Designed miniproteins, single chains, continued (2). Designs and how they scored, part 101

Each design is a single chain, and the fold is of that chain. pLDDT is the mean over its residues in the fold that is shown.

## One batch from the design tools (miniprotein)

Design m7355
Fold by ESMFold2-Fast:
Structure m7355 (fold): chain A 120 residues (1-120)
Amino acid sequence: DLGKELLEAAENGDLEKVKEILEKLIKEGKSVNPVNPDSDDTLTPLHLAAMYGHLEIVEVLLEVLKKNGEDINVKAKVGPLKLTPLHLAARYGHEEIVEVLLKYGADPEAKNTLGETAAD
């Protein structure tokens, strides 16, 4: 499953594997922002890269997502919360990733299920 492999590569910081899987997904006309259907958490590759501090992978994913017209503000279910990649980058203290997400048009006013923004 290319989607699961992309999620694992994004979590582990494997930039080369992320690029290889993205190329395959694009050629097959599949989403470049998949979720793991076997998980209760609906984290995408962008959420995982942002959460784990993989700046170069975040940049590659943002470029591909914007070119593909896919939403970079996708909310993932994480326990009781619905979190964007920006929420996760801010929560885990990845300042450079917060800046890159905002540069690519991430919404700083996007609210989680408690009505909180990334700045809260």
Scores: mean pLDDT 80

Design m7356
Fold by ESMFold2-Fast:
Structure m7356 (fold): chain A 160 residues (1-160)
Amino acid sequence: LPTLPPNQLVIKNSTLGEYELANRSDVETLLLINSTVGNYAAYNMTNLKTLVLSNSTLTGNYVFYNATGLQVLRIINSTLNGDYIFYNATGLKVLELEDSTLTGNYMFYNATGLQVLLLLNTTNKSKNFFYGATSLQLLSINGEVVYEAPDAPSLLELLS
């Protein structure tokens, strides 16, 4: 079996309780697969750069509170019910949401770095989803570009 990168954590088929991954400064990439996540479970993971959620349910509030290093977030076939899940993710640049349901409020409160937002087959019932996202350059919904800033880099340049 190939060895995982030393800063990568993969969690599968698991239920994460409160603070279970809190303050994990050793993790830069987190994959959550077929997992349920409670309140504050990944609190203050400031070195987390990449997060992938697949087939997962985030029921907790403030799950990724103060993930200030987070740059890339991909959510696939997942349900986010908690409020403020990504509170103060100020480093977040790219958000991809595929086949996902969002019902919690203020999920990306103060995501001031957010540049690229891709929504594919995603049900958003969240209030104030992008409150404080002041850097948005590209918004695509179901493959349609809804917003593009005059100086936005190409999607290929942002995802490379």
Scores: mean pLDDT 84

Design m7357
Fold by ESMFold2-Fast:
Structure m7357 (fold): chain A 92 residues (1-92)
Amino acid sequence: SAEEEEVEKAIEEFFKALDKDGDGVITKEELRAFVEEVTGRKLSDEELEALMKLYDIDGDGVITKEELRKRLTAGGNYELTLALIKGLLTPL
């Protein structure tokens, strides 16, 4: 559907924003850099580990686009998913 296509495009843009090296995965360091840039605050190691556990479904130490998609779309509410992605991409 059009909504699913918009969410998929938003997920791709969000993934590209996080994947600064273009290697097709989001590392712990890339996630830290993104969140610290968006929030303007330093993350503790505990906060970073909690975020990694939330998105790293396979526990392999990196976040793939498929893992990010599954987590962001898990609730089936595409409007909420899109709003969250837009919020994270907008400077605070």
Scores: mean pLDDT 68

Design m7358
Fold by ESMFold2-Fast:
Structure m7358 (fold): chain A 88 residues (1-88)
Amino acid sequence: MKLEEIFKKFDKDGDGTITKEELKAYLQSLGRNPTDEEIDRIILLVDEDGDGTINFEEFKKLAIKLADVDGNGEVTDEELERFLERLS
């Protein structure tokens, strides 16, 4: 699966950014229970714009850092599961 497809699963509004609320809602939909502090930490790691949202380029950096993806924009099911586990 492409990183762009995974990004679209987080980006419920299709606005090209992931908000704190969208990130939390997606993780909760998978049975995860992230705290507000955990979500804030994730955003802080990649939010280069300082606007409190994650764009696609920031999302790619997060995926590489947490899931060890090869940077080609493709993600295996194992890399996706690792990404999701490290977000929780």
Scores: mean pLDDT 69

Design m7359
Fold by ESMFold2-Fast:
Structure m7359 (fold): chain A 59 residues (1-59)
Amino acid sequence: MKLYRALKDQPAAGPYFLGLKKGDIVELLREVDEDTWLAKSLKTGETGYVGKSLLEEVK
């Protein structure tokens, strides 16, 4: 399971983009393109799109 941490707050944008708070942990579900991933918030269980530049891999 690939886990990532949000590097900054990101409000939910429209019906598709995942709302995140700095420090939230997400699971990578799918790489959509080079800049955008589909991820699941482990805090809320919601899924949505997120910019990969906003995420840092959790080791």
Scores: mean pLDDT 78

Design m7360
Fold by ESMFold2-Fast:
Structure m7360 (fold): chain A 90 residues (1-90)
Amino acid sequence: DPEEELREALEILKDPNISDEEFLEALSKITIENLLSSEELQKEFIETLKSLPEEKQELFKKWLSTLPESVQETIMKIIEEIDPELAKKL
């Protein structure tokens, strides 16, 4: 279930005690398919990113840079459409 996988990943990302390895593992569960499965979860994803400390935001940027260019562009477009100020900071 794409929505369930995304929801579980977002809960892990919200844990302030999570290790960098666990954070990256949770990010690996985020796909274009599951992001597009629910507008509500897209908004939750954006709010989760906004709540991250600077160190975790840098890990997110690093993870994003490892993805294929087309996937990076799609994720950034989703972020820009919901929160253009966050997209500008990334």
Scores: mean pLDDT 83

Design m7361
Fold by ESMFold2-Fast:
Structure m7361 (fold): chain A 111 residues (1-111)
Amino acid sequence: MDKAIEQYLNAIANHKPDEIPDEAVDVLDNGSAEEKKRFVNAKDERGRTLLHLAVELQLSPEVIEYLIKLGADVNAQDKKGRTPLHLAEENGDKENIEVLKENGADLTAKP
């Protein structure tokens, strides 16, 4: 499982969707709500979640919403203290900034 998550994150980061492991697809399609939440909130060596990588790659708002519906933490911090919203603002991705804010994203780690 952990290796499949790492392979999935690497495939997304390298723009290689054909290299996404079948185990990742199975969890996202057939896994329990808790398995999906664990998968989307897993962190790489840099503390990045799937939501961080999807935003860094400027994937569509529909992908961002899908990850949030699976239980992605919109305020997850990487090892540099950056949230997905910080990355979207750095990229100037207005559509993903709006989606993240509508789903409870904040530039502060505290409300």
Scores: mean pLDDT 72

Design m7362
Fold by ESMFold2-Fast:
Structure m7362 (fold): chain A 60 residues (1-60)
Amino acid sequence: GPEIYRAIYDYEARRPDELSFKKGDLLELLEKVNEFWWYAKSLKTGKEGYVPTFYVEKVG
């Protein structure tokens, strides 16, 4: 099934390919690109983009 992560901090995208999110938002992990950046989909908006890994925690 999908790997779901929760944002533990707000993040504002600094690049067009990055995802903005709010603390508590649920993100589906799509790809672990490297140790600091993953590609994820917002379950709230359906938008996809890169997220900083230190801003998210695994749900379950």
Scores: mean pLDDT 90

Design m7363
Fold by ESMFold2-Fast:
Structure m7363 (fold): chain A 118 residues (1-118)
Amino acid sequence: ADVNASDTFGNTPLHLAVRGGHKEIVEVLLKHGADVNAVDLAGRTPLHGLAINFQSIVTTQGEDAAREIAKVLLKHGADVNAQDKFGQTAFEISLLFITDPATKQKVQEFLKELEKLA
């Protein structure tokens, strides 16, 4: 119950941990029953938050941290096809919020590879 408490913007602890790139906290929250598909006020899941903040996580924690968080989310049943209130999936958001072409291509390839494994 407490692990799924949301703030005034609909962010759960899992949204915040994913946005910060904190893999160990993500794993602990999911183990304790965090809703992997919880939505904020924009209809965005933690996986959407990973796509929005991917470049920041790569810069601060390295490329592997973002990939490992995505794998953990998928292992716990994250819906790669979930759409936010704007009709956008995590993949589509990666096209809008990642400005570096090399990082954008890596995220697109990574999300497509995970979609095949889910």
Scores: mean pLDDT 76

Design m7364
Fold by ESMFold2-Fast:
Structure m7364 (fold): chain A 114 residues (1-114)
Amino acid sequence: SAAEREAVRALIDRLAEILGLSPEQVAELYAYADRLLALSPNQRYVIGVQEAGRLLLRARRGEPLSPLDVARAALAAAIGQSEEALALLERVAERDPRLRPVVELVREYLEASR
């Protein structure tokens, strides 16, 4: 819907501010969001969980988390309407507290979408 696209764009803009994303990275997130929004709700949900799970595995391995990968996982969790993906992102933030504002943003998005 138009309202969903507007909410997603607002989310991307706030993620870009929190994570310090370049204009090129922001353009990649808009393209990623458009691809996710073309999928069925069930496919969006699965991708949200998969992206959050991949981010958690990287964090567990002590691998650096790129701002763009964090933004993609947060965006996928939000578009997927996934409490499971949010729970996985909360576990990432326990390991890297700098990501707490990103997790709070996803939580706010999911609460507003209920």
Scores: mean pLDDT 88

Design m7365
Fold by ESMFold2-Fast:
Structure m7365 (fold): chain A 99 residues (1-99)
Amino acid sequence: MSEKEQLIKEGEILLHQGSALNFQGKYEEAIEKYEEAIRLFEEAGDTKGLSDALNGLGIAYYNKGDYEKAIEYYQKSLSLDPDNEWAKANLEEAKKKLE
């Protein structure tokens, strides 16, 4: 496996751990895992992984009730991957909470 492939796999593991922590309501711990995943995906140049991790950060902030910060991260996710359907759906849902 290349160095890039190894960084991507490590990022995917952290992304999965963040998602599991988020599901458990451990939002601060999930944020830490997503931030580490972002670092690895940035180093690897994995735009899709970076988009997915930013969407994960948005979900964690949404679940904490910080809808403004959730919107910011969903928009960052979509700026990297406009085809990220989950980030798009999550963005629209977060916007409704501010109405």
Scores: mean pLDDT 88

Design m7366
Fold by ESMFold2-Fast:
Structure m7366 (fold): chain A 69 residues (1-69)
Amino acid sequence: DFLFRTFDTDGDGVITAAELRAVLRGLGFDPSDEEVAAIIKKYDKDGDGVLDKEEFEAFLASPEGKALL
């Protein structure tokens, strides 16, 4: 709940690799920069290097994304 609100509070509708990495580390995961980039690439279909609202919702709908919340 608090974590989801922290993502949504920046209000620009995109999640950067740095923001995703920081949150995953806060949850006790230790992803490498390459692992974070792989997550972004997997869900970033338009290649802008960030997750927009629709791409982020697709990530959250995955089993790993549901564990993030």
Scores: mean pLDDT 66

Design m7367
Fold by ESMFold2-Fast:
Structure m7367 (fold): chain A 63 residues (1-63)
Amino acid sequence: SPRVLARAVEDYEAKTPEELSLKKGELVEVLESLNRERVLARSLATGETGIVPGSVLAPIEVL
């Protein structure tokens, strides 16, 4: 089961091969918070992993 879930609050286009592109509303699993600006995430839609800005993500509580 995913430990931490978040939703993309805006579209993000990957700028390097280590980054993940997201569309607004996409669900991700947060794998690791690298620093204040960078989060390692996995897309639940594609299974791809990569780094995204933490500002693009809003945490989700699962009931």
Scores: mean pLDDT 79

Design m7368
Fold by ESMFold2-Fast:
Structure m7368 (fold): chain A 71 residues (1-71)
Amino acid sequence: ENRIKKIFEEQLGVEKVGINDNFFELGGHSLKAVEVVSALEEEFNVKIPDKEVENVSNVQKAVDYINAHLA
């Protein structure tokens, strides 16, 4: 949870992210979504297909997605 929150903060360039804050709203476009997704993939050694980007669009969704894919 805390590491995922920090990834959102670092990649979106914002000081604080709430658990339900959507990165499309924070970054306003797909390039920021790609940065967040790439950072999550590197940190947790998972692959997030383009179709699943919506399922990692906020901290809570990202936590749930990664926990489901960490075996």
Scores: mean pLDDT 71

Design m7369
Fold by ESMFold2-Fast:
Structure m7369 (fold): chain A 67 residues (1-67)
Amino acid sequence: MKPKKKMTKLDKELIEAARNGDAEKVKELLEKGADPTALDDEGRSAFDLAVENGHGESARVILESTL
C-alpha cells in the first residue's frame, strides 16, 4: 500500500468517470495506469464516488482492478 500519493490527470479522470457512472471510461483509465486508490480533493476514492452515486457497474470495474 502506498498512501499519500498526489493525484495524476489519469487519477482525476478516473474519479470523474466513476462519479458519472461511465464504466467503460473507468476501465480505459485503469488500463492506462490510473490509481484506483487515489483520493480526490474531498478525500473520496473513485470506488467511493461510484458507490455513493449509485453506479454499481463502475464500482465493480474498480474493485476488479484492485483485486
Scores: mean pLDDT 76

Design m7370
Fold by ESMFold2-Fast:
Structure m7370 (fold): chain A 65 residues (1-65)
Amino acid sequence: MIKIEAVAKEDYEAKTEEELSLKKGDEVEIIEQISAEWVKAKNKKTGEEGIVPVSVLEVKKITVT
């Protein structure tokens, strides 16, 4: 199992219902890479899931078990 943890480095406002809104400093878990530019992530604070640009995330930890 691979767990990838990231933090929003800037605020992001969802532009569609498929997208995830984030505030700077929000911790997210990356669930799946959709494309080179987009990942599906879960906001650990709200529990909401959606796609978000990789460019607004800073990867903090990758855990392989």
Scores: mean pLDDT 79

Design m7371
Fold by ESMFold2-Fast:
Structure m7371 (fold): chain A 70 residues (1-70)
Amino acid sequence: SHMDEKIKEYFKSLSKNKDGKITREDLKEYFNSISTTPLSDEEIDEWFKALDKDGDGTITYEELKEYFKS
């Protein structure tokens, strides 16, 4: 679907060299690149906790898909 393709594009943009995983730093850099108002560390932390279901300190493609489906 269009949404699945968009999520994959986001994931690819965020995790270029991270073995298919997104770090908190990748997420912060991405959001800062698309917004004129940077997100705070607290805002990034809340988003990361919502996505990182396994608590391993990284976000997988599957976790990202689940988030956007919700």
Scores: mean pLDDT 68

Design m7372
Fold by ESMFold2-Fast:
Structure m7372 (fold): chain A 102 residues (1-102)
Amino acid sequence: MADELIEAARNGDYDKVLELIEKGADPNAVDEDGRTALHIAAENGNLGIVGLLLSTPGADLNAVDKEGNTPIDIARKNGNDEIVEMLKEYAEKRGVKLKEKK
């Protein structure tokens, strides 16, 4: 389940990510680098998968990878400004304060 969610996110497979989440996959599962599916989607600029994960209950918008990066840090490093704005909008809706490097 965890490995399948991470691979679906890496492949940009929206339908597979959706299927796995609906089947009860842990949205906070991490790969060997401590990265969640949200980190990977933010790195790849995949707006659809980011939106799906942000709408998933219990998804940690502030998960920290082994390099100390949160999903918003990854989005900024990769120039994915639309993902940065999506993360901010969903954090406000969920009452979550985003942690990021300035």
Scores: mean pLDDT 83

Design m7373
Fold by ESMFold2-Fast:
Structure m7373 (fold): chain A 61 residues (1-61)
Amino acid sequence: RTVAVAVADFTAKSEDELSFKKGDRLEVLGEVDEDRVLARNLATGETGLVPKSLLREVGRL
């Protein structure tokens, strides 16, 4: 599984999206489209859609 770090804060605008803060570590569960991935916040355990552009890959689990 790919681990990424959020490069900025993000506030969910729909129930399918995940809110996070800059520096949060997210596990990428899968790519949904060109702009979005399904991810889990490793600090909270919550899962949702996140903008791919706000993530930087840092490793694999």
Scores: mean pLDDT 79

Design m7374
Fold by ESMFold2-Fast:
Structure m7374 (fold): chain A 84 residues (1-84)
Amino acid sequence: MEEQIEEDIYRTLAALYLWISGEEVDELAKLLNVSYKELLDFLTEAGRKGLTVEEIVEAFREKYGLSDEDVERIRALLEKAAAK
């Protein structure tokens, strides 16, 4: 179960960073119209791949068919969440 242990640690770290600002997480989930679980699963996968904020925003755009305005809003939220 070595892979599961590594994934659990990684998921916990991602959750801790997102929990630093509950409002940014709530706003992002609401904008994407997704559950916290779906958002966390997506962000943990993006982190495992070492994606930048720009790459995460592009992945959201392709997955959810976002407009340019929504993309810019999500980018701002992710940048704000990354700033402690």
Scores: mean pLDDT 62

Design m7375
Fold by ESMFold2-Fast:
Order: C-alpha cells, then sequence, then structure tokens
Structure m7375 (fold): chain A 57 residues (1-57)
C-alpha cells in the first residue's frame, strides 16, 4: 500500500483495492493501521476520502 501511494500519489481505499486486487475491507483495515503509525494521512476532498503518504516518511 505505501509503495503504491508513493508511486500514484493520493488514492481512495477503493482505488487501492482495485490496484492491489484485494477487498476494500482489507485495504481499509491496513490504512487505519498505517494512519495510526503516522505513515499515511487521510484527507477528505469533497465527497471522496483520499489517502497519501506522510510527508515525514
Amino acid sequence: ILDLLKEKGALSAAEIAKALKVSQATVSKRLKELEKEGKVVKEKVGKTTLYTVSALA
């Protein structure tokens, strides 16, 4: 997930799930763990929630 975000930039959980060919539920759980670790930040852009790598990582 982190490598994908570094290559593609900001992505939604659905876009990450499609790219990795895994369930959106699996991606959402992993993103929550990465956000807790400070490695990923969550930003709401309009109606879409986007995830990107932390600037300090």
Scores: mean pLDDT 75

Design m7376
Fold by ESMFold2-Fast:
Structure m7376 (fold): chain A 80 residues (1-80)
Amino acid sequence: KDEELLIAAFNGDLEKVKKLLEEGADPTARDALGYTPLFYAVLFGQEEVANFLNRILSQDSVKIGNKTIKVKRVPAPAPV
């Protein structure tokens, strides 16, 4: 599901992004290169998806439709 979220962000599919988050996908998920859904949305100019993801990442939780999505907070990994 997290990989599907990255693909949806890459394609600018806002509705699929919302659906995947409601199904438990992690909006802070990173691929093997450390890229997040927000990074892909910004990189490929998907303005609506980028703005949506930026908004949810700036809050501990956000309400999407009739569901509340909690943003996972993880401590930064140890340096090096």
Scores: mean pLDDT 67

Design m7377
Fold by ESMFold2-Fast:
Structure m7377 (fold): chain A 58 residues (1-58)
Amino acid sequence: QIEKFKEAFSEFDKDGNGTISTAELSTVLGTSGSLDIIMRVFDKDGNGTIDFDEFLTM
């Protein structure tokens, strides 16, 4: 299952930098309010991106 998450992550991480941006995440979630809450919970660094470990906990 983690391999499937790696494939899903790479679909959003088109730049190959190991993170998913807020813009990419908003495409998946389709709601601004939920996106803001999720970013606050999982983006512990406050940099507006989600790394692979954070992606797995969504």
Scores: mean pLDDT 64

Design m7378
Fold by ESMFold2-Fast:
Structure m7378 (fold): chain A 62 residues (1-62)
Amino acid sequence: GRELARVTKDYTATKEYELTLKKGDLVEILGEYEGDYVLARSLKTGEIGLVPKSILEVIGEV
């Protein structure tokens, strides 16, 4: 399956295509992106966007 990750701190989108996330939110990692970003889907909202890798903790697979 794809990697499941937990958001480790609140994050507010500052650029186009970034997700706004709260600490404790779960995301499905869809793929790698340039720099320290992944493309992810929020399990709470279903939104797809860019997330900094530094705020994510991989916890398993979906």
Scores: mean pLDDT 83

Design m7379
Fold by ESMFold2-Fast:
Structure m7379 (fold): chain A 76 residues (1-76)
Amino acid sequence: SDEELEKKFKEFDTDGDGVISVEELQAKLRALGDHSDAASLVKTYDKNGDGVLDYEEFKELFSDPAIQRNLPPELF
């Protein structure tokens, strides 16, 4: 649900600035033992070109079946 996804977004937003940086996403992946490139993920979903993921871009990332298939289930 949107409430669960908003809660997940806030868990990733370590600095509380309302966006998710490459460093925040990379740290979460590494904590789970995943070596995926967070910069490539951010660039794919970064519609604004600002180098971070806002909530709408984060929703697209976490709703993509290809991402769910290739990233660790613990991330979701």
Scores: mean pLDDT 74

Design m7380
Fold by ESMFold2-Fast:
Structure m7380 (fold): chain A 71 residues (1-71)
Amino acid sequence: MTEEERKKLIEEVKKKAQDAINKIREGYDTEVARLKAEGATDEEIEGLRQLADDTIKSVNEDAEKEIEKLK
């Protein structure tokens, strides 16, 4: 595998992770707006934020593992 091929694969992994994170953030924003409109508690909104943060962390950890395999 060439250095150029490695760079392309790393960029693809990063793009895939960023696309996934963007979808998580958009879903979070939509759901928070819905919950606030329905009179949800601050605790319910905080729980959703924590879930989104944990999911984003998992996506980043998976991307880092894939990148490490390409080194």
Scores: mean pLDDT 84

Design m7381
Fold by ESMFold2-Fast:
Structure m7381 (fold): chain A 59 residues (1-59)
Amino acid sequence: SMESEETRERIIEYIKENSDKPLSVSEIAEALGISKATVRRHLKRLEEEGKINAEGIPE
């Protein structure tokens, strides 16, 4: 859906903008105002697609 695509883009942008510090699922969820489950789902897909290096992003 469009909403899912927008959330995906926001997660990518947040990670790129904060690449100089460690990130967590909780931090991303809090910063973007979305659930941790939504963040985890998008991070897994983005990592599988090779669009981000999400290896080792903790809860």
Scores: mean pLDDT 77

Design m7382
Fold by ESMFold2-Fast:
Parts: C-alpha cells; structure tokens; sequence
Structure m7382 (fold): chain A 68 residues (1-68)
C-alpha cells in the first residue's frame, strides 16, 4: 500500500526527528511494519542494513518481528 511505501521510504531516509515522527505517523495510519517489498526486504531489514539502531528499536516497539 502507499502507507507501506511511505514507511519504506522513511526507513531509507537520513536519521532525523522528522523521519522518526514520519515513521510513527504512517504506522498510526495503518502501515504494516512487517510489510516486505518484491525482494522480501522489510522496513526492519533496511534499518539493520543502515546500522540505524534507533529505527530498529522504534520498529520493534511497534510490533516488527526481529527474526522475520
């Protein structure tokens, strides 16, 4: 969905308060925190690949599966 696409775009963006608030906003609007793209990449996978621990913790707090 567009919300899931927005979540993925925010996860790929630079680390900032605006990006964090954007992530929380799209999750509150119904974005699937465990959504995957056509390559099986999730928002959590992107955060891990970027080494962004704060985004990883934010996603886990909102129900992301750390083993998925």
Amino acid sequence: SKLDENLMALMASTESEEARKGIERVIAQGADVNAQDEHGTSALDLARAMGNEKKVELLLAHGADPSA
Scores: mean pLDDT 76

Design m7383
Fold by ESMFold2-Fast:
Structure m7383 (fold): chain A 121 residues (1-121)
Amino acid sequence: VNEADKLGVTPLHVAAARGDLEKVKELLKKGADVNARTVEDPSILGAGMTPLHLAARRGHLEIVKVLLENGADVNARDIINGDTPLHLAARAGHEEIVEILLATPGTDPNAKDKYGKTYKD
């Protein structure tokens, strides 16, 4: 269930990006790493992303909730820009996901990407 390809992409990354809620639940029940990261190569687009980054960017609200309930790191930063899931949800215009992330205990609403931008920028 934690088998990653050469880019660090796990089945959980794929299910979260596609909006496959039932597959996300199945993989988490089978012990998938909720905080698995894509490859940490800054030359690769989407490097250092978790399933929560992908669900937040794609607007999959119920998957965001399930990942957070299973211990997803709400403050995880990607390698390319230092973006958190909150940055990605806000830039994509997913207001309900922004609200859920801000309501999650431990979220840093002032997290800055490598350009000094918060989710409000």
Scores: mean pLDDT 80

Design m7384
Fold by ESMFold2-Fast:
Structure m7384 (fold): chain A 77 residues (1-77)
Amino acid sequence: GLVEAARRVLKAAEEAGDEEAIEAAREALREAEELDESDVEGVARAIGLILRGIGHLVEKYFVEKDEKAREALEKYG
């Protein structure tokens, strides 16, 4: 579920030391843990925060590895 997804992103963010990803993942985890599944807006917010956390991790990875990969992130991030 969303709680497990948020926890995995948070763990990855903490292991990577990406403060922006950590903040997004922590917010996603709080939203997911308090979520009523009937709250479509709450579900959308939690998913958005998970994607933001992933985006920050992907940005850090591409900045460290390849400039062409950074251009791809700008299109999808």
Scores: mean pLDDT 73

Design m7385
Fold by ESMFold2-Fast:
Structure m7385 (fold): chain A 66 residues (1-66)
Amino acid sequence: MQFLLTFSGDPTKITGLVLKLLGDPNVTLTPVSPTTYLVTFSGTASEIQALVNELKSDPNVTLTEV
C-alpha cells in the first residue's frame, strides 16, 4: 500500500519521524522532495492500519493515498 507523506513543522520533528519510519522493516521511504516521501507499507493489514492511524494522528503529517 502506498501513500504520499508530507511533513510540516520544524526540521527536528521531521528528522525524528523519518528515522522512526526508516527503522521499521515493513516501511520503504522514497524521497520525492525535502519534505515529501513516497511511503510503501508491507506486512499484515492490521500492521498497516495501525501505522496509518498513528501517522494520521500527527498534526505535522499529511498522508495522501496513491
Scores: mean pLDDT 76

Design m7386
Fold by ESMFold2-Fast:
Structure m7386 (fold): chain A 62 residues (1-62)
Amino acid sequence: MRVHLSIGVERADERFHFEGDVDTPASLDLEQVKALLEQMAEVVRASPDTLRVYGFEVTEVS
């Protein structure tokens, strides 16, 4: 399955945005991909207080 992901991160007065497509194994569904990306967001949120996630979106690419 192919998924499109978009994530916005801000640190103090700086912002950065990442957007891209990821190919996943056929055995991995959208729910599992979202769960994996939530773990990644958790790591970001556990970082120093100056780092924030302000946008996080995952969609299936048809």
Scores: mean pLDDT 67

Design m7387
Fold by ESMFold2-Fast:
Structure m7387 (fold): chain A 69 residues (1-69)
Amino acid sequence: SPEEKIKQANELNKQGNEAFNAGNYDQAESLYQQALEIRREVLGEYHPDTIDTEVKLGLVDIKKAVSKL
């Protein structure tokens, strides 16, 4: 179960990266949020992979803010 959840989080993170690179920031946000939830549950808040996902969500927020200009 934890192994399956981590594989799912890794797939969601990959899809989030693809959406981010395509400029689809709303989709990237949703995918990263799903990956973050799983990573927090299984790996904990301070795991490097969890922190990486939090940083990516911060970047999505910045991109969404500047896209309104």
Scores: mean pLDDT 88

Design m7388
Fold by ESMFold2-Fast:
Structure m7388 (fold): chain A 132 residues (1-132)
Amino acid sequence: SPELAALERELFAAARAGDFERFRRLLDELLARGGDVNAADAFGTTALHEAARSTSPGAPEIVRYLLSQGADVNARDVMGLTPLHLAAASGSLEVVRVLLETPGVDLDAKDLLGLTPADLARRTGNKELIAL
């Protein structure tokens, strides 16, 4: 559906921006129209990946909402990156905490370079994320 494709593009933009109120409205509309909370773009990127890489203050709330709607906490993009890899790389301590508290999260997931989320946290120099 052209309407679903437009909603998915807007949803990803809202997730990237950390605009929780706009994100929630768009996700609710997408789901009401039979869309998938785990919809991925051509790069395997989901809304949860976009929210997890966001440094915006609204990102943790978007992540919590996505997980409550059945988003796959272990979704892998074309590089093998999970949401936890992206949160660790971005330095979002609260997003990392939300993901670590999610049942079934894979802490040891390796991207295509063999790197775990903890490896990415070390490369960004954020020692506080390594301690979680």
Scores: mean pLDDT 88

Design m7389
Fold by ESMFold2-Fast:
Structure m7389 (fold): chain A 60 residues (1-60)
Amino acid sequence: GPVLARAVRDVPKANPKFLGLKKGDLVEVLREVDEHWWLVRSLATGEEGYVPKSALEPLE
């Protein structure tokens, strides 16, 4: 199934390519881009963007 993760902290939308999150938000991990950045989709909004891996806790 899809890889799900939860935001462990608030994440600001610093630019249009990044996704803003609130602590507790659920995301689907679309791609692990590198050691520091993941491409994810918000389950609440359907928006896609890059977030720091350190801000996410995998649920699988």
Scores: mean pLDDT 83

